# Designed miniproteins, single chains, continued (4): the designs that were tried, part 27

Each design is a single chain, and the fold is of that chain. pLDDT is the mean over its residues in the fold that is shown.

## One batch from the design tools (miniprotein)

Design m12918
Fold by ESMFold2-Fast:
Structure m12918 (fold): chain A 76 residues (1-76)
Amino acid sequence: SDIEIDELLSFLRMITTIEGRTDFGDQLIALIDQLRNTPDPAEQARLVEEIRRLLEENGASPTLRRVVDEIVELLS
């Protein structure tokens, strides 16, 4: 639901702010917003892989990975 996604996005913003990684948080949110607005399944799959890659390249914590995975599942 939109409410659940918005609460998870707020938690994502909180985590990345506490970690001093606001630019990384902004990049994740931008990709998630693109995923929310993309009707094409192939483009959705590409954006999900881009999100996963960004998390891995930036050494995202297990907690942050779980929050993002939950958002992606709600958008699937």
Scores: mean pLDDT 86

Design m12919
Fold by ESMFold2-Fast:
Structure m12919 (fold): chain A 95 residues (1-95)
Amino acid sequence: SLLDRIYIPSPLLQALLATMGNTKEAYTLDEIVGLLGEYFVDNNLFIDEEEPGMIDLSGTPLEKITGKKKLSSYELGKAILEHIEKNGTLLSEVP
């Protein structure tokens, strides 16, 4: 499963996870997705603006990871996955 893949996160992503007390060397993709969900809730990154479904990343580590200050939930998921795959190190794939 894609979610069972184990990655060493990029330094930017490791720094973000460390702000939540998560200091492991490697994570499954499922764990990273869950922890990022907690990060969004804890930091109130959902914006209730006239732009429905847009998330404001301004001033967060996610702005640096995605290269964007605002994007949709779908674009955010895609950008994070691309960042994990391109800037992280894949350690294990589980069928």
Scores: mean pLDDT 76

Design m12920
Fold by ESMFold2-Fast:
Structure m12920 (fold): chain A 90 residues (1-90)
Amino acid sequence: MLEEVLEEARRRGEELVERAEEVSPEIGKQMREMVENMLRGIEEVGEAMSKVSERLAALGARAFAEHGARELEEWVEEQEKKAREERERE
């Protein structure tokens, strides 16, 4: 269960990083660092080999995949739209 939720969280994080990089390299780098640090923390908690820490890690990964990633995705989509509109005004 934890691995499946972590895979979903990683997939959504990678999509966000890729989209952010298309908006600007700096935003992409910041997004990548944030996502990688968060997922690393969740993985470390899960690897502590306790049922409590594994459940806590799974909760964190689920919260990101279902809610956190969507909020970040919406923000990136807004930045993408603005970048497209600026290009059209060349």
Scores: mean pLDDT 73

Design m12921
Fold by ESMFold2-Fast:
Structure m12921 (fold): chain A 91 residues (1-91)
Amino acid sequence: SDRELLRRRTREIIERSSPAVGAVAAVLTGLARDPRVTPEELREGAIELGRRHPEAAREGLRAVAEAARELSRAEELVGALEEAVREIEER
């Protein structure tokens, strides 16, 4: 399933990353897996997380966006995460 694939890929990223990047990736993966969360809510949550953890958030967001590309039909989810990365980098 797409949700299980995202969970697996995020776990792999956490194992290879710093604890801070891993924590950011875990939170974003939880949001992305919740079917009640819209792409806009995911984007807003990611931007807010970036404000709180600026050094780790960009790497964590990119890692989750890359993992989400493995999901079939996850175009809106990937787009929302990539937009959040862009907004954090433009600050």
Scores: mean pLDDT 64

Design m12922
Fold by ESMFold2-Fast:
Structure m12922 (fold): chain A 84 residues (1-84)
Amino acid sequence: MEEIRQLVLRTVGYAIRTIGAELDGSPEVKEFARQTVEYALKAISLTEDPKDKAAFLRLAAKSLEIAGEYEEAKKYLEEAKKLE
């Protein structure tokens, strides 16, 4: 499905940008982390596979953790764990 593929690519792209912004000390790290979450949640809405859903939730959580949003990151990690 082309739609899920595009959402995966955008999610990964923003996750990479989140890492780059953190390494540079950029204030954009939080914005890129939020974009990673948004596209990951859209990808989750298009898949029925609990393993894929867990993978997207972990990617969202890791991006939030990199941005210092630890409470939000923990919530997404707990959701991912429930799918396994």
Scores: mean pLDDT 82

Design m12923
Fold by ESMFold2-Fast:
Structure m12923 (fold): chain A 93 residues (1-93)
Amino acid sequence: EVRVTLVVETAEPVSADEVAGAGAYGAIALAGATVTEISATAEGRVGRAVLTVEPPPGLTAEEVAAAVAEGARRFLEEVAGKRVLSVEATAEA
């Protein structure tokens, strides 16, 4: 089980639901992980999510974090239509 903290900053305001969807997309679509818990908050242009995930065998916590960050950026740009200024993800096993 891995805990991932995702922080995003966009040029347009983001919602907690958009940030949660972005993190879940990265975990599920890019890392192939199962999301067991997710919480998200957003204040203006800054969003934060904490995900608890079960990665497939052989992925490191750092690889999971990288997938969450990349997937979150793609989701926010391609699905939510936001301009992403920064994305940071950190993971603890």
Scores: mean pLDDT 86

Design m12924
Fold by ESMFold2-Fast:
Structure m12924 (fold): chain A 83 residues (1-83)
Amino acid sequence: MEELEKKIKDLEAMLTDAERRRQAVARNKAQGKPVEDKMTEEQRKKLIEKLEKEFGYSKEVAEAILNDDVEKLRKYIEELKKK
């Protein structure tokens, strides 16, 4: 369905961006360069609630999006493609 395919495409774009950000942060950290401040636990909880309630993501997927968890996002995308 177009709706599911759009969600998969959006998640794949997020995965690509998360991979790029994670690599950039790791590289900058290794070189001692400044990186963006980590989101506070309170801010993260608020965004997770928003992603769950407004966009229909599960808590695990919302956390993966916020944490740039490439491995979890990739697994979730593959599961969506199978079903």
Scores: mean pLDDT 70

Design m12925
Fold by ESMFold2-Fast:
Structure m12925 (fold): chain A 94 residues (1-94)
Amino acid sequence: EEEKKKAEELYNTAVALMDAIVEGVKSGTLTVEEVRRLADSAAGAIIEAYKVNPELAQKALEAGRKAVDEVEKINPEHGKAVREALDRAEAEMA
């Protein structure tokens, strides 16, 4: 139960960070540097979730990949920063 709650908190953190990136890029309020920092934080949460609940971590990674698609349609440079962070998380999960 405690491990499940911890994984759910990490999942919620990763999703919230990805939502913040999408919103910030849409509003033009985030720099590429800020996007990279938020994406690295989300990737870290996904990696930590994977150690506790691989299925939930995979779901977070899938949500992140959808966020990359949205961001890249608005700004390819910002999208690349998110994609690179998620690629690093996926490599750590292999």
Scores: mean pLDDT 85

Design m12926
Fold by ESMFold2-Fast:
Structure m12926 (fold): chain A 58 residues (1-58)
Amino acid sequence: SAMEELERKKERLKENIRKAAKEYNIPEEVVEQAIELVEQGKLEEAENLIVRAIIDKS
């Protein structure tokens, strides 16, 4: 179902966020904000926040 697909996407995105935080040394405050966005179903906003943090560190 669409709800099951959304929950799988949320889980995968949270895993990717935590992995990116470890790999790119993203500030914990940014990681917490991104996870909160994922929990709210704002997946694109969460992804954009993390991508921006990675770019700013590069």
Scores: mean pLDDT 83

Design m12927
Fold by ESMFold2-Fast:
Structure m12927 (fold): chain A 90 residues (1-90)
Amino acid sequence: SMKKEKIIKLLDEIIDIVKPLLSEENQKKVYKKYEEVKKKIEEEEDIEEMFLLAKSFINYLIDIAEEENSLTEEAEEKIKELWLKLEEIV
């Protein structure tokens, strides 16, 4: 569905913001988690469940970046903008 494609695109954009901030080890962890989440979203038919999967993944990314003390104010603002776009889809 077009909504599913939009959700995945927003998650790709969030990863592109966060990934450069992370250590190589945590980059691998977040990519592995994203592939799992992306597969679940692609197999999902309920838009509300897709939203919950996406939201859970974004929170996971933020937690990893905060644990590394790598989350910048600029990245937080961009993630917030993309989160609001995600909420508009649902």
Scores: mean pLDDT 84

Design m12928
Fold by ESMFold2-Fast:
Structure m12928 (fold): chain A 102 residues (1-102)
Amino acid sequence: ATVTGPEVPEGSVTALGGGLAVHFTASAAGTFRVRVEIVDEAGETLAVAEGVGAAGVGPSGAAARVVEVRAAGTGTARVTFYDAAGAVVGEGTGGPVEVLAP
């Protein structure tokens, strides 16, 4: 399975333990792990979110939960999708995303 167009919507706001919506398209039904890193203009990681879900063929949405906040700020979301074996099956970018202080 491949994932195309993974992105976090522009103007998303999140905090530690909060959710981030991720939009994507799957080429086949499968179970995916999603990782979102919110990075600032210097490439420093502000926050990390993780999700796991099963998706069918076509457009879908996933929710990732923020598991780590390193710094408050606004950044770009870098999205990576993994299959059940841990192989990368899709990548994308989105945002900006505002990360609130923990």
Scores: mean pLDDT 83

Design m12929
Fold by ESMFold2-Fast:
Structure m12929 (fold): chain A 72 residues (1-72)
Amino acid sequence: SAEEFIKKELEKINSIRKLSPKVQKLLEEIAELHLKAYKEGSVTQEELDRYKELQEELVNLDKEGLEEIGEK
């Protein structure tokens, strides 16, 4: 379900937040989308598309994190 999927995603993102402050901003926006969907009792396609865009940004930051650790 969407609820279970969002919960799992937030837990995963939260673990990365401690390593990257930029991830914290994306997590906050994702949490706002989650809360909005919960309050409305549904999620729109536009909200899902926005959520996916935010997830893509998180993936990009994760790749940057790997580069920051550096290949020495």
Scores: mean pLDDT 67

Design m12930
Fold by ESMFold2-Fast:
Parts: sequence; C-alpha cells; structure tokens
Structure m12930 (fold): chain A 56 residues (1-56)
Amino acid sequence: LSDEEIVDLLVTRSGVSREAAERAVALARAGASPREIAERTGLSVGAGAAVRAMVA
C-alpha cells in the first residue's frame, strides 16, 4: 500500500482527520510502536499495529 492509500483508508475507516492519518503513517515509517502511534494520533493500539503492518 502507498502512504496515500493508507491515509485514505484511515480517514474512511477510523474517522480521523487527514492530518492525524498522515502523522500515523509518518510515525510508523519512523519505527514507532503501535502504542506510540495510538497515543500521538488518537487511534486505537490495534489501528496503530495495522498501520505498521501496512507500511512494512
């Protein structure tokens, strides 16, 4: 998945802002844990884990 595809999926599925979705992708690319992604973006830990899997 491209970063834009992941952002669109997060906005559509989780109802987060595009800014929060872009931050989640950037954090996952930087190697942040699912918990850190959740804490910084307002996503669930499960959603943070999914973002990490999508960027792998």
Scores: mean pLDDT 81

Design m12931
Fold by ESMFold2-Fast:
Structure m12931 (fold): chain A 93 residues (1-93)
Amino acid sequence: MTTVTAHSVGELPDGTTLDELKKEALEQALRQLAMVTGTSVEEVRKWIEEGKAKVEVEVRELGPGRVEVTVTVTLQKGDTLYTATSTVIGTLK
């Protein structure tokens, strides 16, 4: 089995919300997976909706009001396992 991994890191401006951090991390993970699979973000969303791709979300507190959200999207296509991970950091409102 061949494994292909993509990773991205970002930060949102101060006064964000947990939902905004989760949304940004998911969008970045979708973009990374689309890039490594050679398809569109829309196609990756369809794979998630069809249960072909797995989404995992992890939230970590780095300090008072400061959080890290990591979204991992995993797809097995043929004999290749694709994993896209996005980490977004922000200071909550």
Scores: mean pLDDT 83

Design m12932
Fold by ESMFold2-Fast:
Formats: structure tokens, C-alpha cells, sequence
Structure m12932 (fold): chain A 58 residues (1-58)
């Protein structure tokens, strides 16, 4: 799915709804590196986004 498109879809990353979309938005806003635009985020990138205050969603 293309989270960087005008019509991003809901994505489940390990079962988390909207997680990838919110993670990508936070990464873009803070300039954190992101490996992709779907659910191709590395563990390190997810941890960095969580340190910025991001939380997983169902």
C-alpha cells in the first residue's frame, strides 16, 4: 500500500491498524529515516519513532 499517496490505506503491521501510516507521518515530521512507504520499517526506526512519543494503534 502507498502510505505516501493521497489515499493511504489502513495497514496492519503485526496486526496494528494505522500503525504504519502514523509511523510514517511522525518520521516525516521529525525527519527520522524510514525505509519505505508501506510496512517496510526497520525495528530501529520503529523504536526511534516510539521514543518521539508515537504509540501503536489497534
Amino acid sequence: MDLLKEKPKEINVGGDKYYVTKVVELAKERGVKVTGFSFTLSDEEIEELEKLGFKRTL
Scores: mean pLDDT 48

Design m12933
Fold by ESMFold2-Fast:
Structure m12933 (fold): chain A 80 residues (1-80)
Amino acid sequence: MAFKVPKEYIETLARLVGLPVDGIFDKEFLDAVREAIKRGDENVKSAVASLQGALGLEVDGVPDKEFLEAVKKFSEKYNA
């Protein structure tokens, strides 16, 4: 089984948290994702869990610094 996270999925997450789709994943992006999850946005939580699984992280739906670093590293590989 090999799940590959497509760029459009990450773009969808950015749109769901109300940020422009610029491919920039900074602390503001992480904070926006955390706020959406705290407000009970199931789509954002599901997107975080799917990304965690695809990146080899523990699937808790919790967007930590490790989650942000993994997303940045992944985006750099296919945007370069």
Scores: mean pLDDT 69

Design m12934
Fold by ESMFold2-Fast:
Structure m12934 (fold): chain A 90 residues (1-90)
Amino acid sequence: SEGDKIIEELEYLRERFKETVDQIIELDPSRKQDMEDLLKWLEEQVEKGKELVKTGTSQGISNAKRILGRLQGLVLSLQSYRDSLEQQKS
């Protein structure tokens, strides 16, 4: 179903975000606290999105898609930041 796909993508983004956060902390340990706070917030957003899907309502699905889109943008921004840190180290 559409809801199942949203949950699957939210869980995929959770894993990508955690991986990217760990890489950023390794590259710049001074960012550890900020990155851990961001990861906590992301996990809360993923759970909120999953709960909205589980309501079974069209409004819930719509709101979950908005969360998914926002998190997709944030993951790309964070990966770009990681890549910039890697270039500075080279």
Scores: mean pLDDT 88

Design m12935
Fold by ESMFold2-Fast:
Structure m12935 (fold): chain A 88 residues (1-88)
Amino acid sequence: MKEAVEEIKELLLEGIENNKVEEGVEKAAKIAKEKGIEPLELGEVLYEASLYLLEKLLKEGKLDKEEYEKYLKLLEETYAKGKAVLAA
């Protein structure tokens, strides 16, 4: 599933760049379901890629602090749901 993992990383990064994090996350999750990527792997890829880009965009002034906090919260919620599924 290497290509699927790379694809969801790119979707997350593009979603953040275009301020469409919610749609990017949902689209990445849909691809992961279709290709059978396990929730833990999806959650880690989503979290790492999105967190890294959020910090970069904030540092570059492309995102303001309010946008950064909103997207960060969405990212944390998505990651937490993935972990909760594995804990069950």
Scores: mean pLDDT 70

Design m12936
Fold by ESMFold2-Fast:
Structure m12936 (fold): chain A 107 residues (1-107)
Amino acid sequence: STKKENMLEGLELLEKKLEEVEEKIKSLSKEEQRELLLELMEEFIRALDAFYENEKDEEAKKKLKEILERAEKLKEEVEKNPDVDIEKALKELKKLVEEAKKIVEET
């Protein structure tokens, strides 16, 4: 379906953005790293939430909700914890994007 294809393309673009961020993150201040990561998290959450709301399969919907809850918790940690390990948070976001992509591919 067009929605599935658009979501997969969006997730692939996000994966590329995350790889580019990993390369340049070491040259950025911690504040710049946090802002960039939060922007990517917000993009992921918005896209995934929109896809979730249009999903009709209950099993896929449950799996997508679990990823959304994990992403929102990670975003809150990055936003509220000044001592957060940004590189670790970036790696966790990459895993969430990969897991979401697999679920979307199976729908």
Scores: mean pLDDT 85

Design m12937
Fold by ESMFold2-Fast:
Structure m12937 (fold): chain A 92 residues (1-92)
Amino acid sequence: AVVPVRATLTLRAASPEDFARLAEVARAWAEEARRAPGVVSAEVEEDPEALTVTVTGEFEDHEALGRALARLAERLRAAGVDAEGDVRVEPA
């Protein structure tokens, strides 16, 4: 009864300094996520010109996705990053 899911989260920073902090948080999150139970993949794509970080992950189920997103939100709050984000979730 496991339904694999793919999530794409696009985060846009308000400034170059916020972008640098956002990118650092996203890389740290991806390293942690790749070692977490239920995570198949976690990738980060950085666009410094657009001040945008795209996070893409594949998860064994919605529970693993939920845990991974909660950790990302926690890391962003701890770092004081102000970023607008959009999330897309689809079957993998």
Scores: mean pLDDT 83

Design m12938
Fold by ESMFold2-Fast:
Structure m12938 (fold): chain A 58 residues (1-58)
Amino acid sequence: SKEAELAAKALKESLSKYGKVTDEQAELGQKAGEKEKNSDAVSEAVGKAVEEGNEALE
């Protein structure tokens, strides 16, 4: 869905910022967003990844 695509993109960017994770981890993040066919669950997963990524940056 459109929400899943947006969430997967945001998650991938968050993972990249988080610690320059491996391409494999970034792909796994994209798959997680696409696997979540529930927009609420996808949004929550992305939100958590962004928050943890921002914390790990500092």
Scores: mean pLDDT 61

Design m12939
Fold by ESMFold2-Fast:
Structure m12939 (fold): chain A 84 residues (1-84)
Amino acid sequence: VKANLVASLAVLAVLANPSASLAATVAALAAAYSLSPAETAAAQAKAEALLALINAATADNNAALTDLLKALTASLAATYAANI
């Protein structure tokens, strides 16, 4: 659950500031939430996959799908945080 929270929060942070490093954001959040190295690696992989899906929707010029994926990411981050 912590890995999913960190992945979702990192993607939201990068979407808000595209100049931010996804890897650095995941590392900072993993440290804040006291993730193990294995959980940090899982969070990194999940964040990369989620950002790739959002970027693919954006490349398809599908604004509705991009907005839904961003909203879903925010909702998932809130849900994971509530279960930590």
Scores: mean pLDDT 73

Design m12940
Fold by ESMFold2-Fast:
Structure m12940 (fold): chain A 64 residues (1-64)
Amino acid sequence: MKEEYLRLLEEAAQKAREKVPEILRSAVDTLLEFSTRMIEEAKTEQEQEAVLQRGLESLQNIEK
């Protein structure tokens, strides 16, 4: 499951990078790095899923 969450996060970040101006790409990269680290450090699947959801919401907000 962790690998699937990481893949979903990377796909969302890639889409966000395509939609945002160059100035915001560093923010997308920082969010991806932070969220990836938090998912990898999470001890339970529930915590991993919560981090993924927060990451996806943050990426969606950057795209707006």
Scores: mean pLDDT 79

Design m12941
Fold by ESMFold2-Fast:
Structure m12941 (fold): chain A 65 residues (1-65)
Amino acid sequence: NRELLERAKTLSREEAMEVAEKAGVSRFNADAIFGHVRVVDSIAELSELTGVSKGTISRFLRALE
C-alpha cells in the first residue's frame, strides 16, 4: 500500500523500532526497512534492496495502522 509506504518514510528511528516491536519484526529487519524505505516506491523494491521478505515488510507497514 503506497499510503503506508509514505507514512513509513516519515518515521524517526525511535518510531520505527516501536512499530517493529508492535509488528513482531526484528530490530535488524526494522533497521533495514527504515534505512531504505525513503528511496523506494513499492514493497517489492524495498524487499529487493534489503533482503527482507515482502511478508515481513507488509506486517511492519500494517502495524502503522
Scores: mean pLDDT 83

Design m12942
Fold by ESMFold2-Fast:
Formats: sequence, C-alpha cells, structure tokens
Structure m12942 (fold): chain A 84 residues (1-84)
Amino acid sequence: MEEREKIIDEVAKTLGLSEEDKQKIRELLNLYDKEGFDKAFEKARELGEKVAIALATVLSKLGDPEANKRLAELIRELVEKRKA
C-alpha cells in the first residue's frame, strides 16, 4: 500500500495539509474501503472543504471514477463562489 501513502503525501503538499489532516484522510480511506465513496465523502465534508477536496483528489488519483466526477463538481462550486 506504498502507492496510497505516496498519493496522500503528494496531495498534502499540493493542498498544504497538516499532519492531522493527513491522518483524517487515512481514516477516511479506511471508511471508503469499508462503506464506499458516498459515506467517506459525507464524513470528509463534515471535517471541512479542504479535507473533502483532498479525499476526492486522492481517490481520483487511485482511479475511482465517482471521485473524479465529484472533484470536478467541487472545483466548479469553488469557481462559481469566486465569481458571485
């Protein structure tokens, strides 16, 4: 599972995540493995927008098409907020 940790580190560097945020992502990935994308993503949103974006980015890089779609929606929401 070295690939997962490498992706988490790359995403954390890109988004400026703390070690606590990285640990939250690891816990959310465990939730994803047990209960799927929707449950993990809802929990990530409760923890904050940055954590939700980070989770979607990690899962998208791992090849989840639902995570890729959700990441695109999150980026669109952020762009719309900045224009309004």
Scores: mean pLDDT 79

Design m12943
Fold by ESMFold2-Fast:
Structure m12943 (fold): chain A 90 residues (1-90)
Amino acid sequence: SMSEEIKKLLEEVKEILKYALETGNYEEAKERLRELMVKRLGEPAPPEEASVVEIVKRLLRLISEKISTDEQVELLQEVVVLLVELEEKL
């Protein structure tokens, strides 16, 4: 279902952000986020100069209207916390 797809997308974004924070491998994180936007959302590839933070913010904006379950809201909150941590380290 669309609800399950959004949940899985948020879980994958969360894991990508954790990976970036733990390893500092922002290039790999960007590639994983790019694949989510292009292959799973059917969106154009983000600009090459876009940061991990900018790509995640764009991705969250694209799915914002599709967030409807408490579980999705909790995952969104966890993603936002990780995003703030990443911004502070950059």
Scores: mean pLDDT 83

Design m12944
Fold by ESMFold2-Fast:
Structure m12944 (fold): chain A 89 residues (1-89)
Amino acid sequence: SLAEEIVEEFLAENPQLAPYRDDPARLARVLEGGIDPSDPASARYFLAAGAAYLLAGRPELARRYLEQALRLFESSGDAESAARVRELL
């Protein structure tokens, strides 16, 4: 699924988080701890947390994080990442 692809891409770029691969609910909580809403770089954390919550069976919580990721990617002009977020919503 697209959510699985997003999580695996994030783990490839953040290999220190790979131990959480098999526990998407725990991965999402760890990712939440890395979020700074004032930092544009946190857009990728919001996206990864949203994707992890989808895999954990928490779609309403996932939507909250994905909507924030969408706003941040749109604000930064990252149209490709924004399009991927819309596919998950």
Scores: mean pLDDT 84

Design m12945
Fold by ESMFold2-Fast:
Formats: structure tokens, sequence, C-alpha cells
Structure m12945 (fold): chain A 108 residues (1-108)
């Protein structure tokens, strides 16, 4: 589905990289250790005119190992605390994705 409004080059690159990394992680995990569940979450936070978009993936393996991979893109100046909040929101969305059969979850 098409995203609402224009994306910055950084936001588009983050989305493309997240999708590519998710595929690579899924393929490697299937080969190395059977994944039991996988979830993907995206969170966007606005602070004034600045926006942070974070993407997170969580994979739960059959042996109980949990792997988390997260990336963020920023439009405008944000502090480290805001970036951390975006990562936490994306990770929470990824946990909801696991409960929703791995379907990507977006939060704002």
Amino acid sequence: HMARGPLTPEQRALADEAARRMKEVAEELIKKNKPKKTGTGVASLRVGDAEVTAAASITIYKDGTIKVHARAAVSGPVDEETRRAAFEAAEQAAKLSIENEGKTVRVE
C-alpha cells in the first residue's frame, strides 16, 4: 500500500533497507535455526517540525532465542531520548506484529 504524503529520501531508504534486512534475516534464520515467530513494527514520532521513523524486527526461534534488529531515519533535529522512544515504540509494534501473525504494525 502507498504511504500517505511524501516520504523523504532517508525515510524511503530506511523502509527499503528494513524490508531487505527482514528478508535476509528470515532466510538466514530458516537455514541456521528454525524461526517460530517473526514480527515487524514501524513507529513515527513528531517533535515540532522534526520526525523520527524507526523500524524494528523481532524473531523468536524454536530454541527460545530472540533477535531484535532496529533502524531509524530522522527528518530534522531530534535528541537521543526521542530516538530511543521511537525505537521502543517500533519494538512494541513488532511485538504486536508477532501476535498478529507477523503482519507489519505501524504506530504514531
Scores: mean pLDDT 75

Design m12946
Fold by ESMFold2-Fast:
Structure m12946 (fold): chain A 87 residues (1-87)
Amino acid sequence: MSLEEQQMAGALVAHQALELAREYAETDPELAARLREIARGLVDAIGARDVARFQALVEELRALVEERLPPERAAHVLRGIDAALAT
């Protein structure tokens, strides 16, 4: 993945994490806070050009989504992450 492709993919994944945080802010504030933390980490990793940290944070986001969200919602979100990373 090129630097520009990685930056675009990271920005899209960070945006998805922030939108999920907004969705869960009232019903699961702890999940919302964790999603915001991952989104910030993704933006920081992009800025630092840290591919390993970016990949680790994407895997952390995937694991959190699979663990915390209902199966149908998790599947939808994971497809969105996959689509962003395929860019």
Scores: mean pLDDT 82

Design m12947
Fold by ESMFold2-Fast:
Structure m12947 (fold): chain A 59 residues (1-59)
Amino acid sequence: MKVTVEEDPATRRIRVRLEGVESPEEADRAYQALGDWLRAHAAELPADTEVEIEAPPLP
């Protein structure tokens, strides 16, 4: 699984792309890790920052 994070300060949006997810458990693990990271860095993000998660299409 590959995770790509793109920050766009002009739109105040963070886009996260998940590639090579092979199981629902792997996707859940990735979402939990992202959630933990966002909570740890909440003070460093603008209050109106939107997070967009893009999952790969099912095979």
Scores: mean pLDDT 66

Design m12948
Fold by ESMFold2-Fast:
Formats: C-alpha cells, structure tokens, sequence
Structure m12948 (fold): chain A 89 residues (1-89)
C-alpha cells in the first residue's frame, strides 16, 4: 500500500497532468491513506471530489484487481494514470 501511494504521488508530481487528473489523484491518495482498500469509501471519496461514478467504479475495480493479482505498485499506478489520461483528457 505505502509503495503504491508513493508511486501515485510520483505520477501526480512528475508527469504533465491536467488539473482535473491531479485533483482525482489527490482524492484517491487521501482515500487510500484514510480508508485503505475499503472500496465503498474510496468510491464515495472520489465521487465527492467530482469524479464521475463510472470513472470512480473503474478506478476501484483496477485497484482491487491489482492487489488481488499482486501487480507491481508502479505498474498499477501507471494503469491508473493511463485511465485518467483517457477519461479526463
């Protein structure tokens, strides 16, 4: 979890992102720190930050699958970045 959060912070800080994508990443990082892998609370936090339900559901599903399959934290963070770039821009 901590490594994944650090990789998400790296994506937010180092890569050129829209303000919208950066806000989504900030909300996701905050939710993961506060709630861990609680899918319902993460989804709620993302939607409160203005993330569309469809995107919030996709992010939560991607995180669930990533942790179930023990995907590398860097690869999971990259998949989330790709999803945000496709959806918000």
Amino acid sequence: MEEFIKKLLSVKSKKPLSDEARDVLTALIQALVEYGLDEEKIREALMKAGVPKELADEIVSLIREGFEKKIDPEELAQKIEDLLNKYVK
Scores: mean pLDDT 77

Design m12949
Fold by ESMFold2-Fast:
Structure m12949 (fold): chain A 71 residues (1-71)
Amino acid sequence: MSPEERAFVERILELTLRNGLAAARLIQASPYSPEEILEHARAYLEEHFPPEEAERLLAMVEGAVRLAEML
C-alpha cells in the first residue's frame, strides 16, 4: 500500500465514524474503484487493529462505499 493509499484509508475511516455522507462523497470523488477501496481498507485494518475491531470498521467502510454508489 502506497503512502497516498494509506492516507486515503485513514481519512475515510475518520470520516465514516463522524459523517457517513462526507465519507461517501470523498469515495465518489476519488479515482479508486469500490473494490480497490475495500481491499486497501482491509489491508490497513488487518495491520493496525484487532480482528473484531477490524471487521466492525470494515463493515462501516462497506456502508460508505455502498452509499457512494447510490449518489
Scores: mean pLDDT 83

Design m12950
Fold by ESMFold2-Fast:
Structure m12950 (fold): chain A 94 residues (1-94)
Amino acid sequence: MEELERAARLILEAARTREVSPEDEKLLEEVLAPADEIAKELTPEILKRYEEDPSMTMEEALEELAARMKERGLTVLAEALREAYLLVHEELLA
């Protein structure tokens, strides 16, 4: 639990600062490995949904990834990734 909370804080900090140390990058790669596997599993489903509804947004795809992560007990990580995406998106729009 503590490792997931630490990774979540690092994800949010990286989104705000745009800086990641090599040590933090390695930790993020290890913690995000399950999320990457889920994303690979979701790719065919996302492509099918996009074919049925071309109006599908990246935000909707991320919400679906977050839902699958939560089903696998990665709730803290899913919430951190969604929050990081919103922070980066808001900064790009500012």
Scores: mean pLDDT 68

Design m12951
Fold by ESMFold2-Fast:
Structure m12951 (fold): chain A 94 residues (1-94)
Amino acid sequence: SPLLEELERRLRELLAALAGAPVDRVAVGMLTEAADLLREAGVPQEAIDAFLRRVNERLRELFAAHGATLSDEELKERVREIILEEARRFLEEW
């Protein structure tokens, strides 16, 4: 999917730009980039909100299970993977 490839690019660029930033700052930034890209692609706000709720639920589970055991770099990568997996699933349903 060209949209998924563009999302992966934007998330990679954000991770580089926010090098040394806290995990929560990076997670919010990545969610913002994903929401903006979906909005630019003409996805209705209701569908974007549903996507964001699903991602946020998975991020809460990630931080509850692994927040104290994974490094900041590993947590940032897991956040990126979750966003890309949910975006792929969302686009397959659309």
Scores: mean pLDDT 88

